# Designs tried in a protein design run: designed miniproteins, single chains, continued (4). Part 37

Each design is a single chain, and the fold is of that chain. pLDDT is the mean over its residues in the fold that is shown.

## One batch from the design tools (miniprotein)

Design m13261
Fold by ESMFold2-Fast:
Structure m13261 (fold): chain A 77 residues (1-77)
Amino acid sequence: EEKRKLLNEFIDELAKRLGITREQVIEELKKRNGALKAMEALINEEGVTLEQFKEILEKALDNWIESYKKEVEELRK
């Protein structure tokens, strides 16, 4: 439950920063071909600590956030 709460809060924050809805963020995670499913699997994994989960999330998210920033910048061009 704690991990799910963290995921939800993260999605909410990302939606606010990007100016889109939670639905859109979820859609983008689905576009990553299993990113959402992988995160859900990690939530169910008892052996994965909160620290490990955070590290995995940060690494994966950092990659696609950067991709999004690039796409948004090109749109403003």
Scores: mean pLDDT 68

Design m13262
Fold by ESMFold2-Fast:
Structure m13262 (fold): chain A 89 residues (1-89)
Amino acid sequence: MKELFDKQVKLGVAAISLAVARIDPDFEGAKQNLLNAAEILAEIEGSTDLVEEVRQVKTKEELDAVYDRLAARINELDKKIQEEMEKLK
């Protein structure tokens, strides 16, 4: 349970960072929030591919594309954690 709880808390923080990035009118601020979310996902999955992708973002269009990928990954991981927790009830 502790491992699943820790992952759920981390995903929650990543989701908040993602939400802040969505409403931030400042490009650098939005990019920093996406970077924060990507780093948290890297801690959970052990893969830095999304972190590197965020670091290379230079345009609003690229930022929106990475946002969509981060949102999809967070949703996928949240679903897996919820399914695992359901099995422990």
Scores: mean pLDDT 80

Design m13263
Fold by ESMFold2-Fast:
Order: C-alpha cells, then sequence, then structure tokens
Structure m13263 (fold): chain A 100 residues (1-100)
C-alpha cells in the first residue's frame, strides 16, 4: 500500500507530529529512569550525577532531533523547550522530595 518515489522521503505534518510526541515520551521516560537511579541511593553523589547526565543527554538528543524535523522553525523549538523546562521543574521537585 506504500508508494516510494524518492529517497529520502519527506515527512508529512502528521509524521512530524508523531515524531515530536515520541521525543517527548522518550524525555519523560529518561526523567522517570533518573528518579529510579536517585531513589536507589538518595545519598549517593555519584548516582545523582549519573541521573543528571541521563536527563541532559535525553534533552540534548530531543532538541537535536526537533531541529532536524523542523529546521529553522524557531517557534516550534521554543514551544518544545518550554515543555522540557516544565518536565525539568517537575523532576527537580520530585528529587527534592526524595533527598529531604
Amino acid sequence: PLIVTVEPVELSEKEKEEKLEKLMKEVREALEEALRIIEEDPNSLELRRKANQLVLDAIAKAKREVASIYPGDKKVHEEFEEKLLELEKELQKRVDEILK
């Protein structure tokens, strides 16, 4: 049922939106994994650093992929970054609750 005419095939708007949702899901999953790492030993500075690096890597990857999907679309990039900041705030609040 698929017709392939040219490679690489340009993404439709629907496919771009689906990729954006997948990227948001991947970042959320990285945040949940980071929390699990911290919860294993809340007093471990090493685990805290590993968790922070995991989140930073996931965010950097997501931003790079958004730039690839929506090249030059500053508004989409800014909206995505705002969503990432909200997730980072939620993570920080949950970490603070674990560490007190």
Scores: mean pLDDT 77

Design m13264
Fold by ESMFold2-Fast:
Structure m13264 (fold): chain A 97 residues (1-97)
Amino acid sequence: SQEERQQKIENLRQAQEHVKQALQLLANGEDPQKVIEHVQKALELLRPYSSELPEVSLAVEHLEKAIEYVESDPDLAMEHLSSALGHVSQAIQQLEQ
């Protein structure tokens, strides 16, 4: 339904905002735990749609990799967060068509 699609878009936009916050915190050299908390919030919002939306599935994979690398390789974690952001944006665009 249109209501179900609108709810999906809203949840994806909230996830997008958490990924943006994680990127900003990581870029500023903030506490890795704060970065991980925002990534986990994005994952919670995205996982319900990963089986039905391929772009969301790809975003989830990149966010899981970002958590893995936040402390050991922040530059690689930033690349994964940026990739996840791109995939979430693409999923939103596809739902808005």
Scores: mean pLDDT 91

Design m13265
Fold by ESMFold2-Fast:
Formats: structure tokens, C-alpha cells, sequence
Structure m13265 (fold): chain A 112 residues (1-112)
């Protein structure tokens, strides 16, 4: 279980860096799709998902600006918000959520 969470976190960090390398128009389209799909799938946590996507967008902009500290901060906050949503949906325990956020932060920091 813990190894699967760490692997998922590494995969999500790779996706963040991939998104940061895309043209602005494509980034906006993908973030809009992510927001729409996740809020439709989980209406009970829509506010957390929207905040998480907003922080993901801020992390992408910070990466493009070369602000690694701001990128790591926003990426970590995005992961925390999505992890909180997963706990509320019964998909993760609080301990698993903490592990996911830590693993994601470490993966993003290593890739920067």
C-alpha cells in the first residue's frame, strides 16, 4: 500500500513537470478538464478539488518563472488539498494522505 502511494506521488510529480513544459493554452485546457472531471465525479469535495487545481496552476506558473521555492510550495499545497479530499471520500487514511503529500513534495523537489 505505502509503496503504491509513493509510486503514485512520483508519477504525479512527473505529470506536473510535463504540464509545465506545455504551451500555456494546452496547460489551461488540461487544468480546466481536470477541474471539471474531478468536481463532477466528487461533488462533496468540489471546493477542495477546485483549490487543489488552482494551486497546481500556480505551481506551473512558478516553474515557468524559475521560482522553484514557490513551485514547491504550491505543488505541496495542491497535494495536501487533493489528499484531504481523498480522506473525506474514504479513499485514503489520514496517515496515507500524509505519506502521499510528503512523497509528492520530495519527488517534486528532486525533479527541480
Amino acid sequence: MDEEIREGARRNAELLLLLAGLPEEEQQARLATLRADNTAAAPAVADLVQQGVDHLGQAIRALQAGDREAALRHATESARLFAEAAVKLGELTPEQAELLVEAFREAVAEAL
Scores: mean pLDDT 80

Design m13266
Fold by ESMFold2-Fast:
Structure m13266 (fold): chain A 67 residues (1-67)
Amino acid sequence: ELVAHAEVMKEQGFNEVAAALYLMAGEEDKAREILGGEYVEQGKELIKKIQAAADAGRQASREIAAR
């Protein structure tokens, strides 16, 4: 689970990675505790872009599998 991985990363001092995992899990309040609100909003926009890229990658994989 993403939250469990975020807790481990936070314990190891990887606060940026922990905050990113919290945002991916939808735990915005926990991410704000680490980075602050403005960075959480920037992170949400970045996640949207990553999700769009992942969707494009899955579409390409389906095209390859169909051929």
Scores: mean pLDDT 70

Design m13267
Fold by ESMFold2-Fast:
Structure m13267 (fold): chain A 82 residues (1-82)
Amino acid sequence: GPETEAAIERIGELLREAGVTEEGVEAAKEGLKETVRNEGLTAEQLEEIADKVREALEKGLSPEEVAEVLTQALAEAVEKER
C-alpha cells in the first residue's frame, strides 16, 4: 500500500545518501518489495528498518556496512513473523 511504498522509498534514499550505487539501491528496493509480498511486512516494521539504516548512516558507516545493517534488520523482521 502507499505507506509501505513510502517506507521503501525512504530506505532507498538513505542507502543513496550512504553512497550505495543506484543499481544497489534499486536491488534493495526490489528485495524489500518481494519481502513485503512474501512475508507480509507492515509499514511499521519497514519504518523500524529505516530507522536502523539511518542510525548506521549517521554513525558514518561505509556503504557496504550500511547495506549489511539493512540485510540484518530485514532478516530480523522476517524471523519475528507476527
Scores: mean pLDDT 83

Design m13268
Fold by ESMFold2-Fast:
Structure m13268 (fold): chain A 80 residues (1-80)
Amino acid sequence: SSLEEEAEKLYKEGLELIDKAEKGEVSLEELLEKMAKLQERLKEIADKAREAGDQKTLDKLQEYVKDLSERLGKVLSKLE
């Protein structure tokens, strides 16, 4: 579905943002601001997927959010 494609795109954007932050290419402030906006966009997709009965997209979003949260936590622990 188009929602699944949008979710995957946002997940990949989140992965790139975290990778850039780990490499020192993005500040902690910019990382947190952009991740907050990304989480809001993922929530909007989740709301639309729930309205549409798109369980496959909801399951993928749950995995994406979990993975991004775990990766973000690891980066934050390294940045002191």
Scores: mean pLDDT 86

Design m13269
Fold by ESMFold2-Fast:
Structure m13269 (fold): chain A 64 residues (1-64)
Amino acid sequence: SLEELRRQLRLEALRLIEELKKKAEEIGGTLEVDVVDDNRIVITLKTETEEEVIELDIDARLAE
């Protein structure tokens, strides 16, 4: 079911985010993760001079 796939995708996304946080720390940056909605996660990568924002939409990924 879509609900079960969405749950699994969210768990996998959270696992990947934790790995990415560790890698960001290696380059002197920080990674912030905000769960905005049931279907949307916003990832912000901050360095001394730059800020990048990546929006991850779980519904859009499931539609592929």
Scores: mean pLDDT 69

Design m13270
Fold by ESMFold2-Fast:
Structure m13270 (fold): chain A 81 residues (1-81)
Amino acid sequence: KETEKLLEETRKFAEEQAKKLSPEMAKSLLEGTEDLIRRVKKDKENALENAKGLGDMIRREAEALLKKDASKDKTALAVPF
């Protein structure tokens, strides 16, 4: 079904983005994605519309978390581990 396919694509996208994030940010993204997917599935009346919007929301959230992670690492990358 179209809704389930969109939710699966969103989950896979979140998993790929999580691999680029710190463990804390990755956990936040993955937990947030699963919570939103659960909400979409429970709201059957708006499930397809919500699923279409969810992909964009998760992409923007992943971009925001990546920028936040990169900002934290700007000085860390200048020192040996």
Scores: mean pLDDT 72

Design m13271
Fold by ESMFold2-Fast:
Structure m13271 (fold): chain A 67 residues (1-67)
Amino acid sequence: MKIVIKFSDGTTITLPADASIDQVISAISQALGIPQSSLQALNAQDIAQLLAGIQQQFGIGATIFYE
């Protein structure tokens, strides 16, 4: 299974279903151009919390698909 994250700016990333939060942060940082330190400062425990934090701080929404 894979996780597909589609952002409101049109950016899409694909991750393994077992991806660690650090792997997710790295992928999102590269895709959105947000520093990893800024994403780490959100102190998210899981992907859902990370995406909620990104929407609150940066105004970028996201939808998660499981494939």
Scores: mean pLDDT 82

Design m13272
Fold by ESMFold2-Fast:
Structure m13272 (fold): chain A 90 residues (1-90)
Amino acid sequence: LAERLKELAEKLKELSKKLEPELSARLQDAAEKVIEAAKLLEEGKLSPEQLLDMAKGLLEEADDLAKLGAPEEVVETLRAIARALEEAAA
């Protein structure tokens, strides 16, 4: 899971380079949070509850960015991260 989260976070960082500054900043913030989660997961410091809370936050951000006209690939990547976190919490 941690490796997959880092991979998806790097994809978010690459996608952010193609966005307008406001959307880019939001996507970079999301990527940094995912990288921090991957570190905590490697250290055994994330509970199932924390994984689910993070998944919920990413789904809310994906919905908000979709309403702001973010590319489908951005929205799908955020939702893919949320699904991976939900599966790990189950």
Scores: mean pLDDT 82

Design m13273
Fold by ESMFold2-Fast:
Structure m13273 (fold): chain A 85 residues (1-85)
Amino acid sequence: SAAAQAAADASEADNLIAKGQQLIKLGQLGGVQVLIDMGQQVIDLANQYRKLSQQGSPNAQTVLNQGKKIYDQGLKLIKQVGLGE
């Protein structure tokens, strides 16, 4: 249903926002500005995904994939600087 799809899209955006917030927190703890900036980019892309998905835009999936890529890059940086387990 359209309601189920809207709920799934909102959940995906919320999950990506949470991931961006995690990058910001770890960047603040470690003093890694690049990680803070990456976290903010992930949050911005999650908000863009929400808007595009709500509009039925074919670009929604591309924006979501970009946010996921930046998050994955953030996780690699966390491992490189020793901030993650």
Scores: mean pLDDT 84

Design m13274
Fold by ESMFold2-Fast:
Structure m13274 (fold): chain A 89 residues (1-89)
Amino acid sequence: MTEEEKELIEKAIKLLASQPDVKLTLEGNELIIEHSDDPAARAAVDAALGLLRLVPHVEVKEEGLKVTVKLKDDEELLNFVREALEKYK
């Protein structure tokens, strides 16, 4: 994983975690984003998804107020995401 990929992921997680109405869960290689219909929460999700779409091998599935971000099944990447989630919770 490149330093640029790490920066994109960390910035995205930090944006999402800053919102009180956003819940983040990592299930295997899927980052699950649950949010409200609040405009601030929606704007943070949109901005974070813009960053995450720049990371190679990322797939985004939007289902109303739930977004699933499928990450590369790479232990180093998934451990980095887990650490970022703990840091910004």
Scores: mean pLDDT 84

Design m13275
Fold by ESMFold2-Fast:
Structure m13275 (fold): chain A 108 residues (1-108)
Amino acid sequence: SSLEELRKELVELLRERSRALYEEAKRLEKSDPKAAKEKEERGKFLEINAKLGEKKDTMPPEAQALVHQSVNYHFLSLAYRVEGDLKAAKEYFKKAKKLAEEALKLVE
């Protein structure tokens, strides 16, 4: 179906951006280790979301709730980043990633 094709496209875009972030992290590792680590953590988050996207149709309600909360924390993280509060942005990103990891465990 068209919805399945859109899901496959999103999954591939997430995987491509994750790979790009990992390569950027490798380039920055010696000159800016903190920026490298942040890019690597974002790459991991996108990889987790790609895996969750592949399992959308078989995802149990508990995993769906965790994904929903993860997305909300991610939006909050982005809002704080736009405002220049990088500390709050990082804290909410960590919460988003943890919930996505917990959701993935329920679908693996």
Scores: mean pLDDT 88

Design m13276
Fold by ESMFold2-Fast:
Structure m13276 (fold): chain A 74 residues (1-74)
Amino acid sequence: AEAAYQQGLAAYAAGDLETARAHFEEALRRDPSFLPALVQLAEVLDALGRSDEAAAVMAEAGRRVRELGLESRF
């Protein structure tokens, strides 16, 4: 998860926002509870001028984290 997150940060710094989004999505796919990737994905979408999509991504990521939390010990 951290490797994909760092790749996303590098792409974001280079101005490749779509590539950054893909890497942060990969980090969340590996660890849906990885909050830094969740936050950065929303920031990348907001930087793209897609604030409504950023909100939708936060909602989807929050759903995945919630589902993962419910699996803890049950």
Scores: mean pLDDT 73

Design m13277
Fold by ESMFold2-Fast:
Structure m13277 (fold): chain A 85 residues (1-85)
Amino acid sequence: MKFFTGIVNGKELRLPVGTEMSVEEVLELLRKDLGLSDEELEKLRELIEKTGKSKLSAGEIVTLVTILFSENPEERKKMQEEYNS
């Protein structure tokens, strides 16, 4: 099975290819697995709402979360470059 993988605050987020989640399911996953604060979750909600999407794929979830919440600027930059490639 193929996975999309990203690192957020030293924690690995790994989702199977073919995963589709609603905005609310994504926020609940990140609260539980990454321990994101309510403030961080609202920031993510705003960015997802700007895309106009009601559901996100595994790749979209991993990419957005890594860009927004990685404490390492180089990890954010690398993921942003991969997204634009």
Scores: mean pLDDT 72

Design m13278
Fold by ESMFold2-Fast:
Structure m13278 (fold): chain A 64 residues (1-64)
Amino acid sequence: DSEIKKLQEEIAKLQQLYDKIPTPIIAIEIDIKKKSLALLKEGSSVAEVRKKEEEEIRAIEEKL
């Protein structure tokens, strides 16, 4: 699944950034994307998982 691979790459990039510059927002984004990855592996809809992921990331960005 290309979406699973893409999400794994996004998580890896965020983890590398977090290792260099550890901030709470990056840690939360990693957690959100890991939850999305788990849902995709369980067979959840890509569209619904990605929509939820974007909404959660948007919510943390707006509440900084």
Scores: mean pLDDT 81

Design m13279
Fold by ESMFold2-Fast:
Order: sequence, then C-alpha cells, then structure tokens
Structure m13279 (fold): chain A 116 residues (1-116)
Amino acid sequence: AFEAFRAGDESALPEVIAALYSDDPQVRVEALEALRRNPELAKKGLEAIKRALHDPDPQVQREAARVLTGLAILGDEEAKEAVKEALFHPSPLARDTVFLNLYINNLTELVLEASR
C-alpha cells in the first residue's frame, strides 16, 4: 500500500496520515513504513508519528521510533528532540529500538545529549 507516497507523491500524504488512525495495527505499521521510505514528506506528519510512539501496539511503537530516528539522522531538529524524549519512553521496546537505530547510524551523541 501507499506506493505513490513511497515514490514521493506528496498528494498521498493525507491518506498515509489517516492510515495512522486505522483500527488495524498492521495498517498503522504499513503507514509508518511508507513514511520511513520518504523522510522529506514524513516531516509534514511529524506530530502523528510522535503520537504513534505511544501506540498500544508494540510493533507500531517500534516503527514510529524508526521513522523518528531516520528524520533525526537527516538533521530535523524536532525529530532529534523527539528521539531524545523517546529514550525515556515508558516502553522498553520503544527505548531499545531508538537506541539501536542511533547506534547503527553512528548517532550515539544524541544518547549522551539526552543524559544531560
């Protein structure tokens, strides 16, 4: 799903954002995966992505953490702050996912900044 958005079609962004509010956690995961593949457009949905970090489904939380980390890697300041906040998330899965993605992408400096 969301092939047009994955190809960079901004007109598909409202459909992807709406999918984050689906009753089906698998649809919410697919929406986050689409946003992860197009980080420039994902910045426009940042509030919905941050909300998905608190989703009751652990797979949705994990994918939201991946999207936010990807945006932080690209230098988005709001995403960097959201990633620092996610390191103190109540869910161990969300925290571990953020830490692992920062480590893999050599952005461990954000972990140190969050500790200060």
Scores: mean pLDDT 73

Design m13280
Fold by ESMFold2-Fast:
Structure m13280 (fold): chain A 85 residues (1-85)
Amino acid sequence: SQSQLESLRQRLQEVLDNYDSLSDSQIRSIFTDVLRQVLDISQDTGLESDEFQKLVGDALRYASQGNYKLALEKLIQAIDIMLSS
């Protein structure tokens, strides 16, 4: 739902705002959990535009490089695409 997407977006924003206060393990866990939920929602709703897929791909690429700050930013952008649809 829209409210679920808004809640997930807020959770990621809170991680970014408190990035230096969180452990690497906590950041990775939250990123992975939110990503799974976003992908489940996109699949269930059909909100899987080319722009959305590119942003998710960028998030996964940054995460694989250990750059969770950019990974979180890209995942927030992906959620914003879903919310604007």
Scores: mean pLDDT 87

Design m13281
Fold by ESMFold2-Fast:
Structure m13281 (fold): chain A 77 residues (1-77)
Amino acid sequence: SMKELKERLRELKKRLDEMYNRAAQLLDEGRTEEAREMVRRAEKAKQYIRKAEEALKNGAPPEVIQELLDKAEKALE
């Protein structure tokens, strides 16, 4: 449903923010390479999240939105 897709989008945005916060913590700890890898994954997820937001705004089919959210989720793993 559209409600479930919006809820999933909100949760992925929260996870994205948490990932950036964790990357900042890793930098503070001197774990620079791990932080850089985490930022790259976060940036990839951010692009899919933005595409999913645009798809939702433009009334794209639920299947298209789900695929974009799935790609964002995989990037955050």
Scores: mean pLDDT 89

Design m13282
Fold by ESMFold2-Fast:
Structure m13282 (fold): chain A 68 residues (1-68)
Amino acid sequence: SKVDEVLEKAVERLRELVAAGAPRDQILAEFTRLAKELIDVAEKEGLSEDEINVLLHRLGQELARILA
């Protein structure tokens, strides 16, 4: 689905920033931007608020894993 593609691309972009040694504040700013993009796509695909919250939580968990 388009939502899955956007989530995968968001996770990959966060990995690229961390691998490049970007400052934590820049990583957080990009995370916020990517989260907004993910919300917009999910809303356009008709996902519920609960489904969107699960996706946002998953994006946050992936960032936490990358930063560990």
Scores: mean pLDDT 88

Design m13283
Fold by ESMFold2-Fast:
Structure m13283 (fold): chain A 61 residues (1-61)
Amino acid sequence: EEKKRKIEIEKGAGEGLKLIARSVAKIASKSASEEEEKELEEKIIKKVEENTKERIEEIEK
């Protein structure tokens, strides 16, 4: 019951953070190449996904 709610919140927060990360990467890389923008975006998205997975695992304990 409580675990399901927390997991749904973490998933929602993760999706929101990914959307924000894409916007931030584009703004931060305004004077950078498209390759650098993509690498920055992928790096941030990967960190968000890893963090979300870790938090869900902690909740499932």
Scores: mean pLDDT 74

Design m13284
Fold by ESMFold2-Fast:
Structure m13284 (fold): chain A 65 residues (1-65)
Amino acid sequence: LELPEPLAVFEVDPRISPAEAGLAMTPLMEEWRRRLEAGETLPPVRVTLSRDDAGRVVMRIEELP
């Protein structure tokens, strides 16, 4: 599916592999895809993926202005 404009801007810590980032975002992306296919509109958001001090992947979602 092609989107006319970005619904999400992703900022990923370079220490997180692309595969790990993809897995972390899969549930969110799947929910968004389902909602878009249902004809719902989604607000544009920024999704930030980073590792905390425990090495866990943390995802932050922030609405874009």
Scores: mean pLDDT 70

Design m13285
Fold by ESMFold2-Fast:
Structure m13285 (fold): chain A 94 residues (1-94)
Amino acid sequence: DPLLDEGVRALAKGVEAYKNGDYEKAIKYFEEAVRLLEQAIAERPDDPRAHMVLATAYRLLAEVYKKMGNTEKAEEYQKIADELEARARELAAR
């Protein structure tokens, strides 16, 4: 899946930016990953891997906002990640 593969690459670039302390760049790459993975899910709604990778993207957004002191956004993104992870597990169990 080209969209899933591009989303995974965007996550990897975001993680490298995060490790370098470039939180603004990390957010941009994680938001790009979210857009690509949401598009992948729109094309294949029952793909458990796309849901799990999207959950990872939101979890990483939560971590970077927590590092920046934005607790409200961190909690919001963590909740979205938890819901997506639960959905991915449900889809994988079918």
Scores: mean pLDDT 89

Design m13286
Fold by ESMFold2-Fast:
Structure m13286 (fold): chain A 94 residues (1-94)
Amino acid sequence: MVSDEQLQKFKEGIESLGGTVTSIERVGDKVLVTINLSPKLGVFPLLGDVGDLYRIQPMTPMPPILSEAVDGLAFRNVGTASDGSTVFEVIPYK
């Protein structure tokens, strides 16, 4: 389960790199985040056969605030908003 503290750190980490977190929504047991990615942020496939799971990290070395916030989290792309922001389901995997 993703804590509100971890989601707040994630928002702060993304915004520290010029991205924007436009929404964080809890829908039942799921967490959806809507992110406008900056050029300093990338979305990369997780290793293995699960082609719909991603990691979010900077194009530079990982800053500690974002490293802590994304630890044990995978992201599933579930859509794109009209402004070009990407919607991810947050999936804890340890």
Scores: mean pLDDT 70

Design m13287
Fold by ESMFold2-Fast:
Structure m13287 (fold): chain A 100 residues (1-100)
Amino acid sequence: SEKRQLLEQEAERLFSEIEEKVKAYTDEKTADLSPEQQAAVRAKTEELLKRAREVIEQHLEDTKDLPVEEQIASLRKLAEGLLKLIQDEIDRTVAEVKAA
């Protein structure tokens, strides 16, 4: 259906923006770390991105009975929250690998 196609396109667009920003943030926050520490933080980043995709997919299912405009607005709010949570987790992981 047109509704499902629009929602899937918006979800993929939002996830792509999260992935790009998160990877750039990881690169910035790990630039001065050892290769081993960089690898550890990158592994955590990939895990967090995988979870973010799952959360977005579940949110589409949980909100499927809402009007499309409300689903899109809710998705955008979720994406903003996920980006912040992932960046906060990256900061925490960087602090942990520096302390080890």
Scores: mean pLDDT 89

Design m13288
Fold by ESMFold2-Fast:
Structure m13288 (fold): chain A 66 residues (1-66)
Amino acid sequence: SHKEEAEKHIEEGHDALLQGDLKSAGEHFKKASEHYEKLGTEEGKKKGEELRKISEALFEQDENGG
């Protein structure tokens, strides 16, 4: 399901963060966000928006962190 796919990507994103891979973490959280949005629920939209913001912050940090 989209919820299970989102949760898997959240786990993979956290694993990437533990390894210092900000770009990979951002990509996983972005995919998790997309899966939550595809649920079509209010909860899914809120979680998706939160994960999207985290993903964007990680990409920005990766670009600025050099």
Scores: mean pLDDT 82

Design m13289
Fold by ESMFold2-Fast:
Formats: sequence, C-alpha cells, structure tokens
Structure m13289 (fold): chain A 85 residues (1-85)
Amino acid sequence: MEEAEKFIAEQLEKVLNDPSVSEAEIELARVVAELSLEQLRAHENKEEKTLDLELEVEIDGDRVTLKVKSIKNGKVDATVTVEDV
C-alpha cells in the first residue's frame, strides 16, 4: 500500500512539473490521484477491486465525467468524458 501511494504521488508530481500540461489536466490528475489513494486506503488488504465510481467536475467551463473501473497494485483503470457546458 505505501509503495502504491508513493507511486501515485510521484506520477502526480511529474504531471505538476510538466510545463506542457494545462491547469485543467493538472486538476484532473489531482482528482484521479485522490480517488486512487482513498480506495487503496479503504482496501489495503485486497489485491484487486472493481469499482463503479462516477465523479462529475467542471474544469475551465467543460464538464468532465470520470468513471473508475478498477484499482490493482496502485494502477487505476478509468474512463474520462468531456462535454462543453
């Protein structure tokens, strides 16, 4: 679990330090990292879990819907849909 949390933090820091990444993409990356960490903390003794989580956020006037399918060993499988508002 700690190793997976460190991995998520390192990936987020890499995104935050990339000057080519937009503020909207940074915010989305932060949201994904927070959701991943919360699920890992809730299920630290489980090797694999399928999730049906839907998060809707508004970034730079766009509506972003995030669906998380699974979390395993610090890896997240998710689908993102963007709609203009």
Scores: mean pLDDT 61

Design m13290
Fold by ESMFold2-Fast:
Structure m13290 (fold): chain A 67 residues (1-67)
Amino acid sequence: MFKELLEELKKNKEDEEKVRKILSEIVDYLTNNVTSQEELIKIREELAKVLGLSEEDLKILKEQIER
């Protein structure tokens, strides 16, 4: 499931609205299914590399995951 979301994100990385929707789904998936903080950090780093996310975008993802 997560790999499918990541692949969808790669396909749509130029579509801002689609990217935001997919990122929201990924965050929801991680929040509900991943309990390891180390795993969450690794996944966030992979997302940053795929999208070339800014530090601000990464901070938003971190905040969503931690809540």
Scores: mean pLDDT 66

Design m13291
Fold by ESMFold2-Fast:
Structure m13291 (fold): chain A 116 residues (1-116)
Amino acid sequence: MKKEFVTEDLRKAYEYLKKGDFKKAISYVEKALEKYPDNPEVIKEAIRLYIEMALKALDNGDFAGFLYYLQKAIELGAKPEDFPEWAQPLVKKLIEKYKDYLEKNYGKNIKMYEAS
């Protein structure tokens, strides 16, 4: 039962991604993550979908979209090695900037308590 509900949201995300509707694709990925925030299979598939959206945005000349989806993958724990070799230096720099941003803007240096 749990697999079918998680799979359906991520399956819909992939279908919208294939159609180029990244806004709907994101909404379904976020819905899956909200239902199962600590599920490793959901997180892994969400990372894959964000990376694919980033690469498609870049192919379409949407550099802002590329950076946005790349950031979403990094927030979920994507590693430089998950990306093509040419993109790895950029991913490393964005991970460093993301950590610096959180340290500067959140005075608690990030202790998030997730109770769900």
Scores: mean pLDDT 72

Design m13292
Fold by ESMFold2-Fast:
Structure m13292 (fold): chain A 97 residues (1-97)
Amino acid sequence: AQALRDKVLDLIEEIKDLVKKKAPTEKIMEKAFEAYKQLMEYMKVSEDVEELRELTERFVEALDEIMKAVPEEDYVTLATLTVMKSAVYVELRIKER
């Protein structure tokens, strides 16, 4: 459980570093999808709602940094990021019930 949490946090930091270094959008999105998958898997096995909230908020913050860095004309990437943000918040709300 904790190893999966640490993996999600490491991926979030890697995303932020790639954005700061102006890495190609494809590489940033590859890491964003990996972080998304790991966070969704952690949501299935963790009962710590407060920790899941913190991880979700940190993940969404990283996605917001990608959205600010990509060209406005990259509608596909911006739409994908918006869907990912919505999906993780929906799962968190379901978990809180």
Scores: mean pLDDT 85

Design m13293
Fold by ESMFold2-Fast:
Order: sequence, then structure tokens, then C-alpha cells
Structure m13293 (fold): chain A 96 residues (1-96)
Amino acid sequence: SVSLTPKTVTIVIRLPADSTPETRQEALERLKEIAEEVGAKVLDARVSGPTIVVQVETESEAQAEELIKRVLEEAKRLGAESVVFQYKRTETFSTA
């Protein structure tokens, strides 16, 4: 049988263009901490200009929801221009 389940969440945050490199790096580290506090696994994290990209693996829908909530709160604190969450569906094949 095949089951479709969201496994990976990619978080894309666009900070203000006038944000400093230090502020961007601090935001990246804080987002990684939030993911770890929720229990999600950080797969990748990078800063590209004013854009921060963090990719995490979640174990449940509840974990993903808590992650989204905390990220949105942090983005509002940082004055982010936009926040995008992308879900990747994972197909699971069972041999049982």
C-alpha cells in the first residue's frame, strides 16, 4: 500500500532589505533553535541576502503546526516582509 504524508517543511522568510548580516544570522540561529525546541530535525539552514531558508523534518502534523506558529511569531518580531511554508509529500511503501 501507499500512504502520502507531509514529512519535510521548508520555511522561507524574507527579512527587510535594510536588515544587517548580523540580524540575518541571528534570525537563522533562532529559527534553528525553535525547530529543535519543537523536536523537529533541521536538515538545512542558509541565509541568501535578506532571505532565510530552513528545511526541517517533522514527525507529526501537531509538530508542524507548533513549528509554523512559533516561526510566525518570530517573523513578526523580526519585521519580516513575507513567510512561506512549503510541504513535501512523502510516499511510504509497506511490504507487510
Scores: mean pLDDT 78

Design m13294
Fold by ESMFold2-Fast:
Structure m13294 (fold): chain A 106 residues (1-106)
Amino acid sequence: MEALERIDAAVEVIKAHIKANSDDEERLAEALAELDRIEEKARRVAEEDKEVFEEALKKAKEHLPELEAALKVSGLDLPEDVRFGYALLAFLAAAAEEKEEEERKK
């Protein structure tokens, strides 16, 4: 699947989950704004480097069982697609941050 399509799918699933589980408009707005910032960073790094996207996808899949175990201990039951989406976006955002720091050293 194309990198941007995977990011869009992850963002949509997370947004739907946040909207369905939020009863506070201010918290909803803050959560969506944070997700938009993460999405922008993820899309940028994925467009610049296909290998970075593939590595982030690998890490997200590898980390998914650990995240599921942690969420069960915390009493949170997030759908698999939401958990995977968060993991993928987190690894892509981290990769974008590393690229920004390397450009600053140039």
Scores: mean pLDDT 73

